Designed miniproteins, single chains, continued (3). Designs and how they scored, part 59

Each design is a single chain, and the fold is of that chain. pLDDT is the mean over its residues in the fold that is shown.

## One batch from the design tools (miniprotein)

Design m10027
Fold by ESMFold2-Fast:
Structure m10027 (fold): chain A 80 residues (1-80)
Amino acid sequence: MDALREEARARRDAAEFLRDLAVQQGAPESIIAQLDEVIALLDRAIAAETEEEMRRLLAEADRLWAEADRQLQQWWLQQQ
C-alpha cells in the first residue's frame, strides 16, 4: 500500500504542475476545473485506508487526467 501511496503523491505533484502551467497559459476554466478534480481524487487516494479504495481512486484520476489532457490538446490545436 505504501508504494501506491507514494505513486499517488508523485501523480498529485505532476497534476499540480500541469494545472499551474495550464493557468499560466490561459487554458479554459473547464479544463482547469477538470485538473482540480484530478488533484482532489489523488488527495483522496493518498488518504485512502484500503488498497482497493486507493486503486479505484487512482484509476478514476487516470481516466479524468486522460480526458483533461485530450481537451487541453484540442484547445491548443484550435489556438489561432
Scores: mean pLDDT 85

Design m10028
Fold by ESMFold2-Fast:
Structure m10028 (fold): chain A 65 residues (1-65)
Amino acid sequence: MKETITEESKTLPGHTTVYELNEKSNTVIKYILDKNGRVVGISWLDKGDLSLEEAAKRLDAGESA
């Protein structure tokens, strides 16, 4: 089962932000989706010992690990 956090984009009207845990690489990936579900932005960080929620907060703040 895929661990995700989905939020409305705070910076781009009509866009959705999805944070996804990649269990194989232990990374958290941030996708920015437009109104049609198209990926228009991507960023990621190494999760390390962070929770998915903590990693999502770092990605939302524009911090690189």
Scores: mean pLDDT 74

Design m10029
Fold by ESMFold2-Fast:
Structure m10029 (fold): chain A 60 residues (1-60)
Amino acid sequence: MVTEGDIGRLLQRMSPEEQREFTDRFNEAVDQARAEGDVELGHRRIQDLVDEFRKRHPDL
């Protein structure tokens, strides 16, 4: 499970444009999880999002 600290470290390495993209996609994943009532799917989407951005920043 992704922690608040993990997200904070990742954001610190991102450009302002990437931070906006990440925030928008994170909010979309949360909203979709609420609409669907599927917390596990929401967690998977957030984890996939974090993994995608970590792959862009391999020094993390």
Scores: mean pLDDT 74

Design m10030
Fold by ESMFold2-Fast:
Structure m10030 (fold): chain A 97 residues (1-97)
Amino acid sequence: SIEELIEEVVGDFELTDEARKALINIAEKYKKEGVSDEEIKEMIQLLVEAARLVGKEKITVDDIIEGLKALMEHTDLSPEQREKLEKIIEELKKYKE
C-alpha cells in the first residue's frame, strides 16, 4: 500500500502527522493519475532526502518544501525535473501546517 511504501522510505525519520498525510495524499493522487509504484517510491525518496537537508529531528510540510527549494537551487536539474518539483511544492502547500 501507499502507507506501507511511505513508512518504508521514511524509516527512522520523524514526520509530523500533517507531513505524513501530505505525502500519502500526493502519492495516492499520482497513483490515481497512472504513475507507477516505482516512480512514486522515487518521488517519496527524493522528498525525504530533501527534508534531511533541513537537519531537523521532526519534519514538517514547510521543512520538505524548504529542502526541495534548496535541492533545486544547489543541484543541476533539467527544466523538466524543475517543473515536476515545482508542481510537487504547490501540492505540498495545500497541506500547510
Scores: mean pLDDT 76

Design m10031
Fold by ESMFold2-Fast:
Structure m10031 (fold): chain A 74 residues (1-74)
Amino acid sequence: SEKEEIADLIVRHLENEARRLIETKSPEEVRAAVDRMVAAARQYAEGHFDPELVKRFEERLDAVRAETDARLAA
């Protein structure tokens, strides 16, 4: 579906941006930037996606945060 494709594009963008930031920014700056991006993505989802897709999308956003933290700890 179009909404699922948009959700996939947003998650891929966040993953790519987080990886880029890890190479160029301090851990504190990376966490702050990822938190802002995740918050903006959640706001978008609540206004544009159905509740079932919102739930799955939020789980994927949480995974992006967890992976970012794991990469910063390595």
Scores: mean pLDDT 87

Design m10032
Fold by ESMFold2-Fast:
Structure m10032 (fold): chain A 85 residues (1-85)
Amino acid sequence: EEKKKKEILNIGLELFSKLLEDPRARQEALQAATRLIMLYNAGYSVEEIVAEAERAIDRLESLATPEQQKFIDEARKKLKKILEE
């Protein structure tokens, strides 16, 4: 369980860090990263952490360029694999 939580955190932070260079997405990406770290540190469940990551991704997708969409798609693919285990 802890390993899955850390993997979800790493996937989310990797995606959000790539979006920080875009001023349009920067604030949302920072908030997403902060919320994900907070839930992880507070001991929330795998299901709760992944749900928060997916909500953050949905918000960022509304701002995404085609190149950023590729990062989002890869992050969603990785999250789905963790949930299917």
Scores: mean pLDDT 81

Design m10033
Fold by ESMFold2-Fast:
Structure m10033 (fold): chain A 55 residues (1-55)
Amino acid sequence: GAKVELVLEGDKLVVKGEGEIVVKLVDGSEVTLKAGDVLDLSKFAAILSGEATVV
């Protein structure tokens, strides 16, 4: 799998590095974050309640 880093930048979370991270939410849905993605912190709170896997 690839290595990715999540960096807090102001009110946004930035995905850096190479590859993807797959986050499973508590409702069983999956969200894929890729290098270069920017995630709003209000949405991140929901994502953090699930599981995350680096791929």
Scores: mean pLDDT 63

Design m10034
Fold by ESMFold2-Fast:
Structure m10034 (fold): chain A 82 residues (1-82)
Amino acid sequence: MSAEEEVQESIEKLRELGLDNLAELIEQGLRAAKAGNILEAEIYIGMLRIYRSVLRLIGKDEEAAIVDRAIRALEELIREAR
């Protein structure tokens, strides 16, 4: 699976879990990364890291794992955009 496909899968899984706002943040990060807007993409990744930490703190380990996968895939897309 490509990094873009991994991000899309994460978006779909979060929407299935009712976490639409979080899925939208990942979608915005994907759009920024694909456009080569590295700084904007890094800002969204930073926000996602905060959400991942909060999810882990409240025991939402499955949701945190999905966000972690999206973060790693977005980081890969940023490397590919350079």
Scores: mean pLDDT 86

Design m10035
Fold by ESMFold2-Fast:
Order: sequence, then C-alpha cells, then structure tokens
Structure m10035 (fold): chain A 81 residues (1-81)
Amino acid sequence: MERKEEMARLLEEGAREAEALGDTETAALMRLVARSVREEEDLGIAEGMALIALAVAARYAETPETAAIARETARRIAEIA
C-alpha cells in the first residue's frame, strides 16, 4: 500500500511540473496513471503501468523539459518499487 501511494504521489508531482511548463496533456496522463496505480491491487502491475505510461510520455512529450520530467519520475518510481 505505502509504495503504491508513493508512486502515485511521484506521478502527481510530475503532473504538476508538466502543467507548470504548459504541457497539460502530459500532466493529464500522469494524473490518470496516478489514479490507476492507486486502484490497482497488484504492486507489480501498478509499477509496470506507471513505467510504461511514463516511457510513452517521455517519447511523445511536446518539450524536452517535459520529457525530462517523465524520465525523472520513472527513475524515482523504479528506485522505490
């Protein structure tokens, strides 16, 4: 439970940073994934969903700065899972 909540918080932090840069689509994706992580009962599936979504966000981010936020969020999630 604690690790899923921490993953969700990291996704919400990344979403706030992306939104501050004007990338509302990436922010919306990160918030959606944070909700999905909280709702998923399996920790491994929750981590996999978060990391895949962040890889997609980094690949298709509109700015290099938002791509960097997605990559850093993925790194932080991988460290705690």
Scores: mean pLDDT 82

Design m10036
Fold by ESMFold2-Fast:
Structure m10036 (fold): chain A 74 residues (1-74)
Amino acid sequence: SAELEAIEAEALAVARRVADTLLARGASREEILRTVRRVVMDYLTGVYQLPPEEAERLAERIMAEVERYLAERE
């Protein structure tokens, strides 16, 4: 559990950096969310080698936080 919490925190930090970069470049909310979801999934399955089903569950939680993060900047 603690290891998954650490992975989630690191993946969320990556997601926010990507979102900030795209937002600064004028990308749409839809484009940001699509790109960030892809990056998060690649990070979870590639770097941490999580099984796809676990990566999907964790990505859903991360994406909810990304959507909240973007809403604060609307």
Scores: mean pLDDT 86

Design m10037
Fold by ESMFold2-Fast:
Structure m10037 (fold): chain A 69 residues (1-69)
Amino acid sequence: DLEKIKEELRKLGYSDEEIERLINASVDELSARRVALAVKRVFAKDPKEIKRLDKEIEILDRLIKLKLE
């Protein structure tokens, strides 16, 4: 559900402008962003940062799935 994705991104501190950019981004752009977050996740040592990155990746995966419909 797109509305749930928007709400979860706001809870993570994303601005409405950033959310609009992500929603309008291509699957290729979202996939590139996911790769960047996955790399950052490998090097993360703080448990709070790891949890945030895992949540961001989960949200991106859901958004990519919606765009492939």
Scores: mean pLDDT 84

Design m10038
Fold by ESMFold2-Fast:
Structure m10038 (fold): chain A 58 residues (1-58)
Amino acid sequence: SDEEFEKALKGLSREKLYKLAELLGIDNPIDVFSKIGLPAYTDEEFRKKIEEIILAPE
């Protein structure tokens, strides 16, 4: 669910937040959470890329 996804994002390291910001074209990594709820970031391919970054080993 979206709530589960948001919870995972809030638990991310700063390194992963920067990677997500880079993928999403966000200048300020802290804004990642606000942007992920937008329609532009809800397509299946983009969501899979976001999950890939979240699940990547550190």
Scores: mean pLDDT 63

Design m10039
Fold by ESMFold2-Fast:
Structure m10039 (fold): chain A 61 residues (1-61)
Amino acid sequence: SPFAQRALEHARRGDPEGAYRAAKEALDSGNYQEAADTVDAASKSGNPEVALAAGRGAAGY
């Protein structure tokens, strides 16, 4: 999904805020599957701060 691709790009840059925004936008669109895919992509990036930020965005925090 485009949100998952954005999260991976932000992970490569070491940008947790960008990953948070990508996951939050996916959640706010009403597409829970894209929010989940965004968190999965961020988690597989190897950057735990980005993974945590994406998780918070997908959870609406």
Scores: mean pLDDT 78

Design m10040
Fold by ESMFold2-Fast:
Structure m10040 (fold): chain A 78 residues (1-78)
Amino acid sequence: SEVEELKQKYEELKAQVDALQRLLDELQRQAKELRAEGDLWGAKRLDEAVQRTQQQLQQLQEEAEQVRKKYEELEQQL
């Protein structure tokens, strides 16, 4: 059913959000370590990756919420 397909898509998006959140946390930790070691160039490259990952995370979170709302609305019509 369309509801089951949307629920599956939501679970897949949620898994991607969780994976990006873990990546973001790791990149931020590594950037902090590089700054502490005096590697300012390495830290700057990781800050760029952090910014890109934050943008991707926000987009996926928005898509996941849209999918969730859509299947919830369809379930209410049953």
Scores: mean pLDDT 87

Design m10041
Fold by ESMFold2-Fast:
Structure m10041 (fold): chain A 64 residues (1-64)
Amino acid sequence: MHMMKQKEKMIKKATDVLKKEGLSDDQAKRVAKKIVESGIINGLSEEEIIKAAKLAGKTLQKNK
């Protein structure tokens, strides 16, 4: 099966999580893509990648 399909699904999930944490659609998409790509390179699971996205969203909102 194609890694591409899994990457796209993870980016969409991470984007939704980041938007829920208060990021704009454009910011959430950019941050999600970077987190997912970095996570895949570092061998992180989907759950770990989504958790990283949630933490990033909270940190970005807190620091404004």
Scores: mean pLDDT 77

Design m10042
Fold by ESMFold2-Fast:
Structure m10042 (fold): chain A 67 residues (1-67)
Amino acid sequence: EERFKKIVEENKKAIETYKLDEKLQRISKITIDATRKVLELEKQGKFDEASRVADEAYRELLDIRLG
């Protein structure tokens, strides 16, 4: 728990320090959230739901890249 909190704080500080732009921040958030959810669903044996979540994330990322 303590180690996790330290990692989260260091990541927030790095993002602020390097002034990651809003578009890149959205891409990172979508990727992280989708990966976490896909892994959780796969761990539960819900492979069809995991595929749908991955497809949805792919569409969101594609939409951001296209404008």
Scores: mean pLDDT 73

Design m10043
Fold by ESMFold2-Fast:
Structure m10043 (fold): chain A 57 residues (1-57)
Amino acid sequence: LVELKLKLAEAYAVNGQVDLAIKVLQEINDPRALEIAQKIYRIYPSPELQNLVEQLS
């Protein structure tokens, strides 16, 4: 389940659907969610993603 959510978040991010990626990542209690959030933030720097990265750190 966590693996599928992580892949879904990455798929949303690649498709430019950053808001949906953030929603999926917020539901994941796994260190890999932070890694994905950081990767997305480097591509799409936004306050929402910065807050998510800080929240998951």
Scores: mean pLDDT 78

Design m10044
Fold by ESMFold2-Fast:
Structure m10044 (fold): chain A 95 residues (1-95)
Amino acid sequence: AEKYIRKALLHAKRALEVLKKDPSNPTEAIKHLELAIKYLEKALKDPSLTEEQKRGIEEALKHVKKALEAVKNGDYDTAIKHLEEAIRKLEEALK
């Protein structure tokens, strides 16, 4: 689980940086968001997760999915807000 959570966190952070520095590059942000979703779904398949970690990852996954939809709709402010919440939840899950 931890390896996939860290990979998801890395991609979520990269998506956030792209959206803040170059909002004209939605393709790169979308790529990183889709990879974050993929890694979070892999992390959730780990039976060794605590209930607290599972809840945090499920909430982070929900926020990343909302960020992806917001990017596709051109709503970068909403996407950034959801990504910041997802990053916080993933960092908490790694403690």
Scores: mean pLDDT 84

Design m10045
Fold by ESMFold2-Fast:
Structure m10045 (fold): chain A 80 residues (1-80)
Amino acid sequence: SLEVMRQLIRAAETHPSRLATVSFPVDEESRELLLEYLKRNGLRLHGVSEPMTDGRGVTFQVVTADFPVPETVPASSPLP
């Protein structure tokens, strides 16, 4: 979701990070936010998949890019 993408970007900007190649299943808004972040920071975009539809009819794409991953990942998950 867009909120998860915003949290990932905030973590990358707030914490000491290392570059890793990451694949992100994204909707259109999350894709735009991610691509802008990558371009602004000079990070490599490896690829964007064609639009895919899951078994529930939700359309998404997979973006694969170099992304700063925080050195310490907080254990707090937004899962229920």
Scores: mean pLDDT 75

Design m10046
Fold by ESMFold2-Fast:
Structure m10046 (fold): chain A 72 residues (1-72)
Amino acid sequence: EKTFPAKASASVLIDYLNKQFGVQLPPLPEVPLSSLNIKDLNDLAEPYGIYVFRLETSPETVTFLIHKQIVP
């Protein structure tokens, strides 16, 4: 699980995924993480074997469950 400020830009999550998994995901539009459409993120991340699920924790923070599968 990974927690970010709710008002942080979607680019913060993309940068985290790129750094943690050694990938280069396409950029998303600059929206707050609280407003991010998780389906749009998963549509671009699925070819890299990355799956993200939103778990809402508080008005100030958003928590994500992130799964990386090994791609053949």
Scores: mean pLDDT 74

Design m10047
Fold by ESMFold2-Fast:
Structure m10047 (fold): chain A 78 residues (1-78)
Amino acid sequence: GVEAAREAAERAREAGLAGDGEAAREGAVEAAREAAASGRLDAEIGAGVALIALGVGLVAGEPAYGGALAGEAALIGV
């Protein structure tokens, strides 16, 4: 649910900080899926997932992927 989405987002951030772009992307995707499954994505979680997804995409050199995940997070947040 929402808590699982936040935990996944935190894992993605930690992986990104450690330089593990693959793990960071995986965590961001997991966070978005958990948020979607809960149907209760708070603006804070949505923003967090979107920022992590964008950051992961930029660090990995895949801004399109980051943008797509940010878009999904925003869509789920409504």
Scores: mean pLDDT 61

Design m10048
Fold by ESMFold2-Fast:
Structure m10048 (fold): chain A 65 residues (1-65)
Amino acid sequence: GEAEKEKLKELIDKYLKNNPELRARLIEIVESAESAEEALERLRSHPDPTIRAAGHELEKEFRSL
């Protein structure tokens, strides 16, 4: 739901506080997704290897919440 997407965005802000450009790209993907699960899938399957790596790390942290 929306609350889960907000938690994922908070996690992205925490992890990418020193990389605002990458943070903005990830936040845009989350905002355009229907759910946090869809957002994580889009990140993990993204053509950009940097975004895929971030997606895998964010999924591990998100599942730990």
Scores: mean pLDDT 83

Design m10049
Fold by ESMFold2-Fast:
Structure m10049 (fold): chain A 64 residues (1-64)
Amino acid sequence: MLSPLEKAKKEVEEVIEKTRDASLEEQKKALQAFFDKLMDELSQKDVDEVQAYTERLLAEREAR
């Protein structure tokens, strides 16, 4: 149903939520593994967009 880019944004939200109660370091490690896999699946432009989206979500977490 979702485009690969939309699916990637949804998946990164899931990673952040699942690691919400983990340490920030553990969350970053999980995100790094996710993006490593994502670079094989998406174009660099799409990966950059998902990465920017992730940075915004993490900033929101810090603001809470």
Scores: mean pLDDT 77

Design m10050
Fold by ESMFold2-Fast:
Structure m10050 (fold): chain A 92 residues (1-92)
Amino acid sequence: LVELAEKTARLAIALAELSGDPEVVALARELGRLGIELARLSEEDEEKARALADELEADPEVVAAAERVVAAMREVAAREPERVAAIREEIR
């Protein structure tokens, strides 16, 4: 669902902002945009959405960007668990 993808993107961006790294924030925003586009495509054409998802998963640049954002989010969650909990509650 597009709404879930939008909420996931907002959470990822907020956590990336807590990392203090503007490059990670930029990557989180771009990955969020791609996730929302994929969610919209899934509602219109599930087969094309699956093909796009497979293509993105095979792209080493996209994979590296996702790994970097996830690593930054994990570090923030370990360092500031109370702030992460507050952000999750706010995005609900």
Scores: mean pLDDT 77

Design m10051
Fold by ESMFold2-Fast:
Structure m10051 (fold): chain A 84 residues (1-84)
Amino acid sequence: DTAALLAVAEAEYAALPAAERERILALAREGDELLQQLREYGTDADIAALQAFLGEQLRRVAAGEISLAEMLEAIVAKLRELLA
């Protein structure tokens, strides 16, 4: 149920300190903008590298090795690297 998943995500973000919520939203927006650029201007190799990186980051979050914020920061950094 997608509505239930969205409600849980919203509740998790609402429970975070204001500064952390603001940082996560800023990272998510930056990541979306960079992802749009990669879709327009990136190579197939860049997309493959991003997919491999995302898989590893998701595994690490699922294992409790990194936080959601750390994952988003790593994804933004990887997108910047691929667009350099």
Scores: mean pLDDT 74

Design m10052
Fold by ESMFold2-Fast:
Structure m10052 (fold): chain A 98 residues (1-98)
Amino acid sequence: DVEKRVKELVEDLSFTLRVFGKTVRETAEKIVDELLKRGIISEKEAKELREMIKGGPEDLLKALEKMIEKLREAGVTTVKDAIEELKAAVERTVQRLL
């Protein structure tokens, strides 16, 4: 069930943000900076993504998904891989603490 898996991911992100929020947010912000530097997103889009990253876990997940979509359109694999690794690191961190 896709809905159950998405809910579990959001709950896991919520836990990780509570325990390690600054590190997760800092990594996500660095990815936004890289997208802006490469001209993949505008300054306006970068500002919107940074506000989402500072929000709750659902907003952070939505920001990461939007960044992946932009990277797919631009054909940039390296930064896309970094975002996927960030998601995987969040999941692994939650599993280790449970």
Scores: mean pLDDT 67

Design m10053
Fold by ESMFold2-Fast:
Structure m10053 (fold): chain A 63 residues (1-63)
Amino acid sequence: SVILQAAKKDIIDALKEGDYEGVERALENAKRYLTPEQVEAIREAVEKYKDDPEKAEKAINSI
């Protein structure tokens, strides 16, 4: 959905900027549009690929 894609983009953009507070805000906002399983998967992708935004983007977009 367009809303899901926008939420993912906000998380990815904040991560690319190194704005970890922004990542947490974007993820909190995204919880309104995501299942608990999707939230957990995105959080895991962010933690695993914290220093590799391209891999984080691929992982998040596969959810």
Scores: mean pLDDT 81

Design m10054
Fold by ESMFold2-Fast:
Structure m10054 (fold): chain A 115 residues (1-115)
Amino acid sequence: MEEFEKALEELENRVAQAYRIAKERGLSLEDIVERARAALGPETVDALLEQMREAIRRWKEADGEEGRQARALFYATALSLFEAAGIRVDPNAPPLTKEEREKLIDELAKEIESL
């Protein structure tokens, strides 16, 4: 696997783990957004949400490298949102299976598009 692909999979796993932790705590995406707004301010969070929606749109429209760059932007901005909301991912936790990651990422993307 090339270095970028490995980094992208690591980001995907961390985002999926953060989203799973939020769900296990009974936190909705709206709760996560509100917590992030309290930590960073509304303008910063609104900019992150706009970047996430644009990244999801580009990922769906773009092929190859452009699509992978859009995925990386989505994962990075989503991680920033969860971290601002106080969701801590254990760096030593075992990675989620590919199927679990794909399911969680798909659910998260749909929730972001619905905001």
Scores: mean pLDDT 84

Design m10055
Fold by ESMFold2-Fast:
Structure m10055 (fold): chain A 87 residues (1-87)
Amino acid sequence: SKKEEELNTLLESLRKSLKEKFPNAEESLIEELLELIKKLYTEKGISPEEIGDIVTLIILDILEENPNASDNEILKKLIEKLKEILK
């Protein structure tokens, strides 16, 4: 479907962006994050723009608490926060 094709294009764009922003991140964490983003859009009906804003705010909070957080630490905490939103 067109909606499914648009979603797949969005997820591939996000994968590329995440790899560029978090070059030292484990691939498994990037994939888990992308699956959660997909679920927020498909199961909770949150727009891609709103998901982007939520993700940005969570990352800023993580960095405020630990300015020296590694790519993996940022993604792990982000994943935990998104899982709470998905519940």
Scores: mean pLDDT 84

Design m10056
Fold by ESMFold2-Fast:
Structure m10056 (fold): chain A 97 residues (1-97)
Amino acid sequence: MDWKELAEGALETAEFLKSRGDEGGALVMRAVAYALLAVYYAQQGDNKKAQELLEEAQKLIEEAKKLYESQGVSIGGANQLIMPAQVAIQAAQSTLL
């Protein structure tokens, strides 16, 4: 599986969502892409780069959550909207163990 190619696809989805005015969804898909890149770098033995990418993904999730809350989305709703990125980060973290 080409994790880098999958990450590029997630980034393309983020750009599409941004073009449709879904800035929150774009941030979530960028976080997914960074989690996928973290898996790629972890498998290459670059755990430092993988960790840096996971930290950036977490920042993107927090930014998306704040954006959704600013748009009147409930805390529970915001947590559901960021769930794909949280799942991707959790899966990526499992590759560092």
Scores: mean pLDDT 85

Design m10057
Fold by ESMFold2-Fast:
Structure m10057 (fold): chain A 89 residues (1-89)
Amino acid sequence: MREKILRLVGLTLRLIGLLLDLERQPSLALLREAFRVAEEVARLARELGVEDLAIKLLEQLLARARAMGDDALVARLERLIAELRRARE
């Protein structure tokens, strides 16, 4: 439990940083790195029962992916968010 909580906190802070960077300077490389981190945040959030936090962050990343026209990543983020919403119920 302790190691998973600390890893979730660290990954969440990294994802927030990447989302802020994407808002300032859109980059496909940053978007894809943010998605990689988001997948790990979602996995740990499901394990720890804190899906709501992950959903909010993923919705912000989804908005950036839509703005940048990465339709494949939009579809992947929509599936990941749907999985988290189902898991929290």
Scores: mean pLDDT 83

Design m10058
Fold by ESMFold2-Fast:
Structure m10058 (fold): chain A 89 residues (1-89)
Amino acid sequence: TEEYIKKLEKILKEMKEYAEKGDYEKAAELAIEAGNIVFDAFNSLGYPLRGIGAALRLIGEALDVLATGDPTPAIKTIEEEIKELKKLS
């Protein structure tokens, strides 16, 4: 669990940096990568449907980054998933 949280925190940092530079393609790629990690994390904890739902949400939010240039929804979702993973340990 801690390894997944560390990966997500690293992605969150990189995503904010790329978005601040206006590299929305890279920010969207990082949001998709976060979705894969969230899926793996919840699946490993025995919550595959929860993981699928979170991953699909992050894929949709990654597409919104490309369409709007606003990474805020994806950032918020990743932060919420990190908090949830910390609760489940």
Scores: mean pLDDT 85

Design m10059
Fold by ESMFold2-Fast:
Structure m10059 (fold): chain A 109 residues (1-109)
Amino acid sequence: MKEEQIRILEEDIKLIEELIEEIKKAPESEEKRKALEILEKYKEYLKEKLEDLRSGEKSPAIRAREAELAEVAALAEKLVAGEGGEADRARVEAALADQGLLAKVVAEL
């Protein structure tokens, strides 16, 4: 996990947000507008970088597990509606028998 990098980025974003609020207290000027524009763009850049790091924490295996859970949820809804067949039931039962599936997804979040 990239916990330390995430923490640093979150702290940097908070500091930029505090700087923006302090600058907003100043009288309106061209310099104020330019400073706010630059800081807002930098904040968005840091937020995008933070999202990329958080997204990068999800391994291909976790994404595959999330996709499997979505598939199982859709099949379960279909079975509850009385529209599912034996193959759909067997797929849901096999996935539910994998008790590690939810634990693996949660552990990687």
Scores: mean pLDDT 65

Design m10060
Fold by ESMFold2-Fast:
Structure m10060 (fold): chain A 92 residues (1-92)
Amino acid sequence: MTIRITIEAVDLSDQGLIGSATVRVEAPGARGEGFVTLEKGKEIGSELRVGADPDATPEQVEAVREAMQRALEKAKEDLKSGNLTNREETLE
């Protein structure tokens, strides 16, 4: 099963924040979208949503959810370290 992960980071230092990252995950039968926004030492906004097609299996939905959680944690780590990098990854 092919899972595609995209992370887009934005610098918000002009607004007194560290930054924000949007995460998207796409797979056959399921997709996820989420974001995280950080202020100095604090997460001020975070959301994770997973959508599934009517014929999606529980395994497909769980794989997307796990990929979303992993990508959001990676984005949060990158924001905390000052690494505002856009990323794209494909898992087979």
Scores: mean pLDDT 76

Design m10061
Fold by ESMFold2-Fast:
Structure m10061 (fold): chain A 94 residues (1-94)
Amino acid sequence: MEELRRRIEAAVERLRPRAEANADGGEELRTELLKEALREAFGLPESVSDEALDLLLEYMRALAAQDDAAAEALRAQLPPEIQAVLETMLRLGE
């Protein structure tokens, strides 16, 4: 659990300069950067598709928007490996 938290912190710190550099690139570049950060921080295997990462990002956006119906539908589509990591992160946030 601590290892995952530290990996997320490290990924965020490494990507901060790139996020600033991508300010002119708009939302698409920010989305790609977030996908790379999530893949790295979650330690996801190569078998996890880009579509799965898109679903993870949409799920996180639905949570931020407090859209419970959309979040539940998206969570059901996530691979079990991602669901397990999210559950661990939510427990750490409590």
Scores: mean pLDDT 66

Design m10062
Fold by ESMFold2-Fast:
Structure m10062 (fold): chain A 71 residues (1-71)
Amino acid sequence: KDEALRLLGQAMDAALAGDRAAADRHLAQLSTLATPEAVSHARRAVDAYLAGDLEAGARHAVEAVRLILES
């Protein structure tokens, strides 16, 4: 659980920095620890942040956190 949240945070930090390759590596690791639903929201958050949509990114990141905490 804690490791999944750490990887989610690292993927979000990479996306906010514009580093798609780093974000994708962290999402790949997250996919071994989290449900497909949580990973789907994490991917949408990464894509939104890379596109500059901070509001959509935050919304999907919060949902990914919620899903990880409930699993």
Scores: mean pLDDT 86

